# Designed miniproteins, single chains, continued (3), part 82

Each design is a single chain, and the fold is of that chain. pLDDT is the mean over its residues in the fold that is shown.

## One batch from the design tools (miniprotein)

Design m11024
Fold by ESMFold2-Fast:
Formats: sequence, C-alpha cells, structure tokens
Structure m11024 (fold): chain A 61 residues (1-61)
Amino acid sequence: MEEAIKKVEEVVKGGEEMLALFREAGASDGALAAARRYVEREVRKTGEELGVSEEVIEELL
C-alpha cells in the first residue's frame, strides 16, 4: 500500500512540474485547464490500477 501511494504521489508531482512549466511558457487558461484535467485523470488511473482507495486518491489531488 505505501509503495502504491508513493507512485501516485510521483504522478502528482510530475503533473505539478508540467503545469509549472506551462505557466512559465505563457500557456493560456484553457491550455492549463486541459493539462490539469489530464493530470487528474492520470493520477486517478494510476491509483485505481494500484488499488489505492478513492478517498486517498482525492487527498492526493
């Protein structure tokens, strides 16, 4: 379980870094919203595949 949570946290961190790069590059609000939705879906998919509970996934988002 702890290893699974760490992997989900890594996906969250990667997504946050990607969003920070998009902001620095001058991405539009629409592009940032689309990127955020993508990150959220990847975090949820990773958590579900690793058997992390929905409540824990929501806390990591």
Scores: mean pLDDT 80

Design m11025
Fold by ESMFold2-Fast:
Structure m11025 (fold): chain A 55 residues (1-55)
Amino acid sequence: MSEARVQVANTILDAARAGKELSPSEIKELAKQAGLSPSYVRRMYDAAKADVEAA
């Protein structure tokens, strides 16, 4: 992954750990920062949330 993608992944993990729900606009902005699709970023957030709940 590029450094920008790692930063976005860390932001998503921090939001999941804090119990913060990401809005569609926040997901779109993170996707723009990482050069990813909003659908992919949403999947990353859903996966991170599931991982935090399983921990």
Scores: mean pLDDT 78

Design m11026
Fold by ESMFold2-Fast:
Structure m11026 (fold): chain A 79 residues (1-79)
Amino acid sequence: SMMKEKEELEKKIEHIIAAEIGRKLLASDPDLSVNTDAEEQAALQQLQKQIEEIKKSKDYKKVLEKAKKIYEELEKKSA
């Protein structure tokens, strides 16, 4: 089903965006990573693992480029 494939791609893009946001927050404030709850740190690591799984996908480049574009637009709005 074409609709199911679209929903799967959207979920993958959402995971990439969430992981990139989390990674950037930890990188921007090292004190935050020290004081962050252990379960939240584990969740961020899990999202990073999901990005690596997506990299192994045949659609990796397509999903990654779309996610990067969306993330860049979110960054511009936040800045």
Scores: mean pLDDT 60

Design m11027
Fold by ESMFold2-Fast:
Order: structure tokens, then C-alpha cells, then sequence
Structure m11027 (fold): chain A 79 residues (1-79)
């Protein structure tokens, strides 16, 4: 699971940076997603957590956060 969690963290960081999230914030959220995967979270739970962090911590619009979360879920499902 370590290799898969690390791969997901890299993909989450890429998705967030492409969406205009600051690199430091993207890295923090990607590390949170990695921790959730290591704890046995489902792709849906990881995506929901990322969406919540984007909306509540960074003030990202719900629609944009949902689009980002969808991409995160798709990458998590490939693990």
C-alpha cells in the first residue's frame, strides 16, 4: 500500500496544482490523502476529504472542489 499511497499523493498534488491551488497547500492536501489511503479509506472517502479541505480550508468554490474530488476519486480507483 505504501507505493500506491505515494503514487496517489503525487497525482493529487498534480491535479491540485493544475487547478490553481498553491504548491504548499497542494502538498499538504496530497499528504492528507496519502495518510487516508494508508488508514484504509475508500476512493470515495479520500475524494470527499480532499473536497472538504478545499472548501473549508482554502475557500475553493464547491463546484470546482467537486470537479477536483472527481479526478482524485478516479486516480484512487486505479490503485
Amino acid sequence: MEEKAEKLAEKVKEILIEAGVDEADAEKIANAAKTLVLAGATPEQVADAVKTMLVNHLGVDKEKAEEIAKKVKEEAEKL
Scores: mean pLDDT 82

Design m11028
Fold by ESMFold2-Fast:
Structure m11028 (fold): chain A 60 residues (1-60)
Amino acid sequence: DREKANEIAEEIAKIVDQLSPEQRELVKQKLDEELEKNPDDVLKALEEVLKFAKELLKEE
């Protein structure tokens, strides 16, 4: 389901553009962690990263 993965990745990128450099590093670390936990389920990894990025955005 590459199209959905691309849509979520694009949404994450839009949020990341609004985050501080420190928050961007946290999102990158979260992505690496989720991909390591779910190497065969990229969609699940991206969905978790999107949720995390949205929570960081709410801190402002």
Scores: mean pLDDT 78

Design m11029
Fold by ESMFold2-Fast:
Structure m11029 (fold): chain A 56 residues (1-56)
Amino acid sequence: EPRTPEELAAEMLAQYSEDPELLALLTEEARSKGFASLEEYLLHLSEHIFELREKS
C-alpha cells in the first residue's frame, strides 16, 4: 500500500513493467508530455493522485 507519491510511482512502474507493450506506450506518453523519463511522468501522476486523496 503506497504511502508516498514516490512509492505509488514505483508500484505503477513495477506493474507496468510486466507488460512490455504498455511500458513502451507509457514511455512515449511521458515523452509527448515533455517529461525526461517515464519515472518522472509516473511521479507527476502519483503526486496528482495523492493531492486528490488528501482532498478526500
Scores: mean pLDDT 77

Design m11030
Fold by ESMFold2-Fast:
Structure m11030 (fold): chain A 63 residues (1-63)
Amino acid sequence: MKENMIKMLEEGAESFKKQGLYKFAAESWRRLGEVYDEMGDKEKAKEAYEKADELERKYEEQR
């Protein structure tokens, strides 16, 4: 079970977002999507990838 990794990635993404580090927050959500894909949870994987895309868009807006 990858529960510990999921928790760490969620906490990391939240921390990065609070610091305005949207690129790293997006990377954390992308990794979460990969973890959910490996677990067979396609709905959560899709949601995580969509969240990563939103955060990547915010990163691009900062540039």
Scores: mean pLDDT 79

Design m11031
Fold by ESMFold2-Fast:
Structure m11031 (fold): chain A 76 residues (1-76)
Amino acid sequence: MAEEVQELMDKAKAAAEAGNAEEARKYAEKAGELALEALEEEKKDEPEEVRKELLEKAREHIEKLIAYLEEKAKKA
């Protein structure tokens, strides 16, 4: 799982470097989705409040990363 997330992130970064904002966003979104699923499974035994907070923070970080990669692609 983590390896698959990293592979998708590498593809997102490569797309951003190539100036392809659409592909960068697409791969980053897929990586984020898999990372959230993995985090949810990993933290399933945590208290509901803690799990919800961790997932919300993870979603915010993923959204910022997608925005960063999209902006980077536009500058390429």
Scores: mean pLDDT 79

Design m11032
Fold by ESMFold2-Fast:
Structure m11032 (fold): chain A 67 residues (1-67)
Amino acid sequence: SAAAERERELERGVEKAVEAVRKALENEEYHTREEARELLERELEELRRLAEQGDEAARRLLRALEA
């Protein structure tokens, strides 16, 4: 169904967002620590929004980031 396809796309988007945040934190030459922090805040806001929609993958990723 279209809903199931959308859910898979959201899961992939969440995974990419988490990887982008991790790379920003690790990549000192590409981004400053402050820029990485701003990126992290925006990505966390998106993950929280997805989790509020009932996205279990987003909830798991939020918990992993907060651990």
Scores: mean pLDDT 67

Design m11033
Fold by ESMFold2-Fast:
Parts: C-alpha cells; sequence; structure tokens
Structure m11033 (fold): chain A 55 residues (1-55)
C-alpha cells in the first residue's frame, strides 16, 4: 500500500515533500500498470518533468 508507506515516511518529510512523493509514486504505479507503451511513455515524461521542476 503506497499510502501506508508514505504515511510512515511522512514524519521525516515536509508536507509539500509528502504530497510530491505521493504524486510521483502514483504516476510511477500507473506507468508500471499501463499495458500501452505510448501511455507509459507519456507518464514517464510527466514524472521526469516533475523531477526537473523540483531540481
Amino acid sequence: DVDAVLARVAPHLSPEGVELGRQLRALAEQAAASPDPEKRQQLQQQIEELEQQER
């Protein structure tokens, strides 16, 4: 359970960091679960874009 894992880590992160972590995790799970290569590529691109904005 992604939410359970994030809840355990949350005390060590800022509120914004927790929310960003949830979004990135959700996108990663959607990419892994997607059977279509094109959809997986789009999700991967969104993940990279979010990572670039935070870096």
Scores: mean pLDDT 68

Design m11034
Fold by ESMFold2-Fast:
Structure m11034 (fold): chain A 83 residues (1-83)
Amino acid sequence: SLVEELRRAVEELERAVREGDIEKALEALGRVIKLLLELGDEETVKELDELYRKAREAREDPEKTLEYLREAAEVGRRAVERL
């Protein structure tokens, strides 16, 4: 189901953030955004798109990038818990 795929994608994002793996975290966040869009959660998609943009713009500062990605993981976790 899309909900199970979303849960897995959020878990991947959370793991990548814990490991400090920016590239994996960005890939996982892109997947979370796509799945939430398919589920019709347009408000959460807007929040995550903004965090994704900020993370990409901050890529020369790994600490800032990880802060945005950590926030995105928390937003994604809350979205899953509302399902």
Scores: mean pLDDT 88

Design m11035
Fold by ESMFold2-Fast:
Structure m11035 (fold): chain A 61 residues (1-61)
Amino acid sequence: MEEAEALARRGEAAFAAGDYRTAARHYGEALALYQEAGVDPADPEVQALGRRLVEAQAANA
């Protein structure tokens, strides 16, 4: 999942920069691509991205 991994990396860069809104957007897009590809929601990488999305959303609230 090259595209999803690229979005996850952009999300990490935004999160590290304190741009939690942009991080949440990129994490959400990466998760949507994994979902469209039929990757199991229980996959550790998918679950890790989900947790990062929640963290970014909480930090931006």
Scores: mean pLDDT 81

Design m11036
Fold by ESMFold2-Fast:
Structure m11036 (fold): chain A 56 residues (1-56)
Amino acid sequence: EEVEELLDKAVAAYRAGDLETANKYISELAEKLGISKEEARFIVTERVVADQAAAA
């Protein structure tokens, strides 16, 4: 799904500390899902936390 690809890209950028790129993908994810940018950011940060926990 395109949504999963955008989420993966946003997570990767966020983890790299590239907040500009992360915010770009968060905005695209919000538009794709029809949700607020704040909600999309929450989804991305939750995924970052989950990925970090899975890697540890």
Scores: mean pLDDT 78

Design m11037
Fold by ESMFold2-Fast:
Structure m11037 (fold): chain A 78 residues (1-78)
Amino acid sequence: TKELREERLAKLDEADREEVIALIKEALKEATDPEDREKLELMLQYIEGKAEPPPEIQEGADLILASQVLARENPELL
């Protein structure tokens, strides 16, 4: 739910952000579709605090960040 996502985002630390940034940068190196590359670049800029992309991109980035927090708190799920 949105509440659970917001709760996880509130627990996000700098190491979580760095790990997600690294994952997105790796995905960008492998992305061949220009549209996917553009979306990944916008997500990266958002997470780095450099841009405010459309809500759809923000939602995607927030889901990835929330998933990182979930994985850190629940390593049994990996």
Scores: mean pLDDT 78

Design m11038
Fold by ESMFold2-Fast:
Structure m11038 (fold): chain A 59 residues (1-59)
Amino acid sequence: MKEEEARELIKKAVEEAKKSTDPLEQRRLIMEARQEALYLTGDVKKANELLDEAIKEAE
């Protein structure tokens, strides 16, 4: 559940970042989601994998 929660959180943040026209806000949203995913999973590699996957899917 924690990993699924982190995955959804990151996906939502990447989608919100894409809607923003401000590059600083895009970066802030993504970094905040990464920090929350790290907190939820307790695994930096897993949090980074989820973020990379969401970014690739959003391209």
Scores: mean pLDDT 77

Design m11040
Fold by ESMFold2-Fast:
Order: C-alpha cells, then structure tokens, then sequence
Structure m11040 (fold): chain A 108 residues (1-108)
C-alpha cells in the first residue's frame, strides 16, 4: 500500500510537470521560476517531506496565477490555455501531496 501511494504521488508529480512545462512555454517570463518551483516540489515528494511539498505547491500555484494574469492582459486565448494548464497542475500537486501524506502516515 505504501509503495502504491508513493507510485501514485510520483505519477501526479509527472502530470503536474507536464502542465507546468506547457504553462512555462506560454509564459516564458515566468518559465525559470515555474521550473525551479516544480523541481523543488519533485525533490520534496522524493524526500517524503509533506510540509516542503505544500510550501513549494503554494509558491508554484501563486506564480502560475501571476503568469495566467499577465497572459490574459496580452492575449485572452493564451490566457485561457494557460489557466487550464495551471488548474490541471494545481490539481495534480494536491493529489501528489494527499498520496504522500497518506504514505507517511502509514510509515509512522
């Protein structure tokens, strides 16, 4: 069960990374920050650090929100595509954290 929860968390990290890459491609001014925060999230999940993963996810979600807002002012169509990728990334970050937290509770 713990191995299955760890695998579930890693699958959600991979899906979040895909959506963050699409968002970074749409918002190149935010790409470096988004990639750094996604790397921090992946490292926290790999380390089993739920609190570090939550902190990275919150920072990533806020940076994604800023990227979406900036794009929406320039091009509504790009803003809508960016918002969809940001929403999918946020959902997968949350599911990865939930799976990781459950795995950690079972290991305690």
Amino acid sequence: RVAELRAEAERHVAEAERHVRELAALAPAYAAALEALMAAFRAAVAAGDVEAARAAAEALTETARQAVAALAKEDGGRGLRAAAHAQEAEEHLRRAIDALAEARALEA
Scores: mean pLDDT 88

Design m11041
Fold by ESMFold2-Fast:
Structure m11041 (fold): chain A 64 residues (1-64)
Amino acid sequence: MSEEEKKKLEEELIKKLKEMGYSEEEARRIARQYVKVMEEYGLSKEEVLESLYDGSVIVRKILA
C-alpha cells in the first residue's frame, strides 16, 4: 500500500473504532494493527472497511 492509502485507511478505521466506543489511543493502536494485517494477508482497503462496517467474519478470522 502507498503511504497515502495507509493514512486514509487508518483515518477511516480510527473514525469507525471511535464510533464503536474505543478511545483515541486504542483506536489508533487497533487501526495500525489492522493495516499491518492487511499488508501481511494482501487484503484491499475496501475489504477491510466493508468487514468493519458489516461486522463480518473476515475481521474475526484475521484477528483471531
Scores: mean pLDDT 67

Design m11042
Fold by ESMFold2-Fast:
Structure m11042 (fold): chain A 57 residues (1-57)
Amino acid sequence: SELDAQRDKLIAAMEAFMDSLLSYMEKYRKVSEEERERARKEARDNGQLLYDRSLAG
């Protein structure tokens, strides 16, 4: 559906932002691949929650 497409775009944007943030943080400390995967999962979960909240009102 069109709503599913918008949800997927939101989640993808949040994941991309987290990847960019962690890449920036690597200038200051070591970032593991496991940390990157956890951050992407959190971005996905939070994006879904934000979407669900928006639909619920």
Scores: mean pLDDT 84

Design m11043
Fold by ESMFold2-Fast:
Structure m11043 (fold): chain A 60 residues (1-60)
Amino acid sequence: GELEARARELVAAGGDETAVAAALAGALVRREGLSPEEAREAALAAGFSEEAAEAGAKAA
């Protein structure tokens, strides 16, 4: 989705992958109503590492 595309652009511009994954997961949970598990899967689908996606979902 749009949030995942923007998160990828931030990492490509030199953003910290773990911090961006946490922000994405939090936004997906708060704005889109996803569960932390669904937010983790969305981050993985967006090209984040397994470690970053898991850390982001736990932070959400």
Scores: mean pLDDT 77

Design m11044
Fold by ESMFold2-Fast:
Structure m11044 (fold): chain A 79 residues (1-79)
Amino acid sequence: MKEVEERIRELLRKAREHLRKAEEALEKGDLETAREHVEKAEEYVDEAERIAEENDVSLEIEVEIALERMRVAVAKLAL
């Protein structure tokens, strides 16, 4: 469980990094690069959700995943 939660947190960290890069691309008017980074962030959140579904993770981890999913959804609406 602890190792699984650490793996999920690493995936969420990578998703956040890609969302930051998407914001930087949007500020420059580069919609194509912004979309690519949002897509990568979504892939990392999807993988984190899949791992969480296969394992009995803590409510804290479920909330962390849900918050990152929300950030991806907001970024997709901005594109």
Scores: mean pLDDT 86

Design m11046
Fold by ESMFold2-Fast:
Structure m11046 (fold): chain A 55 residues (1-55)
Amino acid sequence: EEERRREREEVLREIAEKLNEIGDELDEVLEKVKKLKEEGKEEEAKKLLEELIKS
């Protein structure tokens, strides 16, 4: 039972690491979108969001 619990924790850790990697990339794109909106480049911000969704 202990061995199976540790295996579950390892799988959860791997999932969390992958989720964090995706989250970091998402945050970077969102920051760029914010900067583009502040500069009044709403069209470029929309394109960035569309590329993120398509990926």
Scores: mean pLDDT 71

Design m11047
Fold by ESMFold2-Fast:
Structure m11047 (fold): chain A 80 residues (1-80)
Amino acid sequence: SLLDEAEALYERARQYVDELIKLKAPKSKIREAVLLEANIALGLMQLRFSDLSPEQAERLLAAMKEDVERIEKILEEVKK
């Protein structure tokens, strides 16, 4: 379901943020990742509690995927 996909995205975001903290990434990069994680969490809450059309839900899920990809890029830059 879209909700299951959104939950998986949120869990991945949390794991990436935890990894950034464990790697002692620059505070600016941790802050950026945490804000993206917060946006993903908000998206998940909207999917859970808002009466969204299927199109609105798909667009929200796509935005959450973009935010996860941005966190992934931050993590890859820190790992280089």
Scores: mean pLDDT 88

Design m11048
Fold by ESMFold2-Fast:
Structure m11048 (fold): chain A 92 residues (1-92)
Amino acid sequence: NIEKLLKEYIELLAKKLSEIDGLNFNDVLKALEKLFPKLLEEIKKSNETALRLLEQALSLSDVPPEEQRKLIEEAKKLEPEEQLKLAIELLK
């Protein structure tokens, strides 16, 4: 379920960004939730949106740059739902 995965992604991204920038979690979450309807529509229309969200999660992870490139290359072959699952796992 793409809607459920995108919601989980947004919550985890808000937590990670609030920890990095020292911002209030609820304020970051509300800002990201405003993007939810558009992101959900874009993911359903194109695999590129879910891949971009995965790339964002990787940039916030401790995965080395060479391994990030390999993961992105392999993720291009995945469906949007699986790309979101991988992004969620990286943000945990």
Scores: mean pLDDT 82

Design m11049
Fold by ESMFold2-Fast:
Structure m11049 (fold): chain A 55 residues (1-55)
Amino acid sequence: MSEEEKKALNEIVKELRKMRGEEEKTLSAEEAKKFLEEEFGADPRKIADSYLETT
């Protein structure tokens, strides 16, 4: 996973947690990856790629 993908994953997780009313916390790349895998059951790399393509 590239540095840009890691930053995108962290940003996505922050936005999702903020929308849920959870405390904003910067996660490590591994924590962000696990969060997305647990919440969406999806490949976090594909999520990061989609985010980068749409922004």
Scores: mean pLDDT 65

Design m11050
Fold by ESMFold2-Fast:
Structure m11050 (fold): chain A 70 residues (1-70)
Amino acid sequence: LEKEREELKKRIEENPNDWISWYNLGLTLYKLKEYEEAAEAFRKARDLSPVTSGFLGLQARRALELGKRQ
């Protein structure tokens, strides 16, 4: 998980418009229980996604809620 986070951060530094890398970073951070950072990554993916911002917005909201409750 931490190795995946480092690899995804490097990909984002090389291509910051790759919403799939931001989404995968959000999932990795969520698994690491870093819910606030996961929410920000999902928001970036949502803002960059050409197709469905609603799904990514819901994921960001859920991660943020879990961070507040835990």
Scores: mean pLDDT 72

Design m11051
Fold by ESMFold2-Fast:
Structure m11051 (fold): chain A 85 residues (1-85)
Amino acid sequence: MEEIGRLVARFLLALHRGDLAEAERLLRELEELGAPEELLEALRAVLAGNLTEEQEKILEKMLEEFRETIESLLREERERIAAAR
């Protein structure tokens, strides 16, 4: 779960930066780790810009379960980037 949460956080960060290639790479890593197919389908739809209302609800529910993990890891990732100067 923590590993999946980490990759989801990185995926969201890549999307925020407009790095679609990195987002696609992270999505493939999520597939390799056996992330739930419902999550993978929702993330693929986000990347393609074709997110349905049903997929949005699934994504929201799953992101809520990972919320603390995602927030913690996004903070760690920002601190790591700042420290790597």
Scores: mean pLDDT 71

Design m11052
Fold by ESMFold2-Fast:
Structure m11052 (fold): chain A 78 residues (1-78)
Amino acid sequence: SMTFEQAYQLGEEWFRQGKYGGASAAYEAALILEPNNAETWFNLGVSRQLRGDTAAAEEYYRKALELEPDNEKIKAAL
């Protein structure tokens, strides 16, 4: 079975390669395992934004901000 750490690392590897669709899918898999991880929601948002999916990115940034309301980096992305 894939762990959160394996799914997250896979997302980072795809992102590094500029394969944002693959990165999005891997981060979504990570969030099935750990749905309350703000950094993963933020990275999913960035991956979607870089694919031109601005509305989806905003939704995921809002999810990240719900988990970490005082996070200035997440606030800046909205």
Scores: mean pLDDT 89

Design m11053
Fold by ESMFold2-Fast:
Structure m11053 (fold): chain A 95 residues (1-95)
Amino acid sequence: SYLEELNEKGKDPEYREEVKKRIEELTAQSMADLREAAKGLPPEQRERLVAEAEKAINTYRKKALEAVDKGDVFDAEIYETALLMEAGLFKARAR
């Protein structure tokens, strides 16, 4: 039933725009939180950590947005979860 509900929502252009906005906001917030967490690191280590995180997070952001464009909003939720997990792992490395 949840998959059927998401498939129906995925047909709605307005819902797709809401999901895209959510993905972009989650991406921006995750990067902001990481930069704040990393501010105590030496500059070289901070720059490397942020660059690695940007690559990983943007990979899942792009996949999530592509899934939304195809109406695959369930796949988009999986990629959103992967994005947040990657962000969490990089924040843990910033301790």
Scores: mean pLDDT 87

Design m11054
Fold by ESMFold2-Fast:
Structure m11054 (fold): chain A 71 residues (1-71)
Amino acid sequence: SQAVVDALREALREVGVPEEDIDEIVKAFTDAIQQGGLAAGFVAAVKKLREKGLWDKIPEVSELLARRLGD
């Protein structure tokens, strides 16, 4: 959904991921959703973060997403 995409973009931006990387991660997320739903989307986003060496950002992004989507 658009709300989940927006929450992901905001979380990535808040933790300091560069805009070019945010666009690439969100593209991977939305492409994967079309094949396997939200779970596939999040798996694809995590893989892209790892691929870009942004391992340290994964826990913060997960926490922010839980916060933004839980409220």
Scores: mean pLDDT 80

Design m11055
Fold by ESMFold2-Fast:
Structure m11055 (fold): chain A 102 residues (1-102)
Amino acid sequence: MDFVKAMVYTLEAKRLLEQGKYDEAIKYAEKAIELEPDNPVAHLILGEAYLKKGDYEKAIEHFEKAIKINPKNKRAWRLLGEAYRKLGDVEKAEEYFKKAES
């Protein structure tokens, strides 16, 4: 039952993220992670929402968790690169952009 609830919260978080409702997307993605801590999609949504809000360090934390669970997600590598670029770490940004291309 927790899996189904986590999936519903994850889908709602994604919908809210696509609508630009970042605080609400965070709330639902956090609910998904409370039920399923290793949900890579929920961590990706949290990372994107924090990136859009300018919380780059929190964005990095969640993108790293998503990548640890699913290292083949090229979008997560690209977004991690964007977050490091926003922090001024150009060398790390370039490393992660290369990971997104491979």
Scores: mean pLDDT 87

Design m11056
Fold by ESMFold2-Fast:
Structure m11056 (fold): chain A 61 residues (1-61)
Amino acid sequence: LTEEQREIIREAVERGVVRREELEAIAERLGVPLEVVREAAFEIGVEEGIRLLVEAVEKVT
């Protein structure tokens, strides 16, 4: 997985929509196996989720 391919996956995750159908479309677009895209999207999604939680806590304080 190249840095450019990972950036495309990150942009999809940042949109807040990481559904199976979108991951399949990304895998086809990048020419890589779906399992590779799913793994990368999951890792990036966890990072993004933590960021959103931190921002929510700061706003509520």
Scores: mean pLDDT 71

Design m11057
Fold by ESMFold2-Fast:
Structure m11057 (fold): chain A 68 residues (1-68)
Amino acid sequence: MKLIVVYAGISREEAEKVAEELKKKLGADSVEIYEAKDREEALELARKLKAETDAIVALVYEGEVLIA
């Protein structure tokens, strides 16, 4: 199972740490991380990736984690 993390409003280092924790909790085989400039871009990208792939898509914005 693949995990995709889309993040905005936090640093890449913080996003990578959250992605690693989510990977362990969900038992995902692989993780891809994508940066968005703001919340609106992050939501659009997360929806697009969820529609185009069988991966679990998580949105991380300002410390909040949403599973799309």
Scores: mean pLDDT 80

Design m11058
Fold by ESMFold2-Fast:
Structure m11058 (fold): chain A 55 residues (1-55)
Amino acid sequence: SERVERLAREIRELLEEGHREAGFDPSGLEVVVPPETTPEELQAGLDALRAAREG
């Protein structure tokens, strides 16, 4: 799914930014998305990560 791929990429990019800001190499970071994951579940995860960074 295009939407699932986009959301997974955004989540990965946000996590990679966090790793870089902490002074770690994000090259080994992997976001595992189960095949049955819905776009809604990924959107909720992305929203939670964004809220955690801004709160």
Scores: mean pLDDT 73

Design m11059
Fold by ESMFold2-Fast:
Structure m11059 (fold): chain A 69 residues (1-69)
Amino acid sequence: LDISEEEFRAFAYELIGEDGSTGPLAHILSPAERADVDGTIDRLYAQIKAGDLSDPKAALLHEILSKKQ
């Protein structure tokens, strides 16, 4: 996937919500991840760009993003 950091953040906000609670997939976040939504998104972006899909959340977002393209 060739997606910019800004495009990935917008995509993640659509699914999770900017506050980590309003999006349809907000339930996948732990309380700690919900306390730092932007840091969680940055981590997931880095993992996906590196091809590291060992985290189920990274794998899920990669699958959705791949189907949306």
Scores: mean pLDDT 79

Design m11060
Fold by ESMFold2-Fast:
Structure m11060 (fold): chain A 87 residues (1-87)
Amino acid sequence: SMKTLAEKAREVLEKFGYGEEAKAASDRLITAVENKDYEGAIEAATELMDLVAKALREMDDFSPEAIDAAVVGVALATVRAALKSKL
């Protein structure tokens, strides 16, 4: 579900120091999807994807945390593609 993905993104990004930004973007993603605001949802998903990209760029190895961030990034990209198909 969207709430499960948003919560997982927040938890993963919090470990990289992006917890507050991830929570704000996750809350906006959930609200936008519930309101069928697909443009707002795409913007929020993009912010979460940008935070994942920042976290991964700071890693020199593939720790479990980096793998979790990469998996969340792929899931967010898939959701963003689905949201774009509704525009």
Scores: mean pLDDT 84

Design m11061
Fold by ESMFold2-Fast:
Structure m11061 (fold): chain A 75 residues (1-75)
Amino acid sequence: SLEEKIRQLLEELAKTAIPSPVVDPSLEDFDIDKLAELILELKEKGVDLEEAIEILLSRFNNIGPVLTPVLVEIF
């Protein structure tokens, strides 16, 4: 399902960020469930890639840019 694909992409993103020697404290608040639900809602509402990026940047100021590869894959 689309929800499962979103969750998988977010989990892969989290795994690639973890090996970094510079641990971003905002990753402690990286809630895959909440992010997956939000991305799914935006996709179901017919929000395009550009608008989805703007919404995520406004709501997740520290992680929004990191989510861009996931959004490109989904939208």
Scores: mean pLDDT 68

Design m11062
Fold by ESMFold2-Fast:
Structure m11062 (fold): chain A 90 residues (1-90)
Amino acid sequence: SPGEALRAELAREEKAVAENPDDATAWFNLGFLYLLMGEYEKAAEYFEKAVKLDPKNWMAYEWLSIAYRKLGETEKADEYEKKALEIRKA
């Protein structure tokens, strides 16, 4: 079922960050899973962790912008969107 698949994926990524807290990809994936669930505050938190570990991941800044836009944090969303563009152009 979709709920079982999502739960299994979530458990895998939660285990990955628990075993290796410096795994930027696992933090990014965890953020994306929470975004799909509509848990925008958690999504933003995990994407912020991902960009802190990998500051060149312009895609993570794009999704962070989307998460903040969903939260109504328009100014933060605009800042992260600009940051994503700057990194992608570099």
Scores: mean pLDDT 87

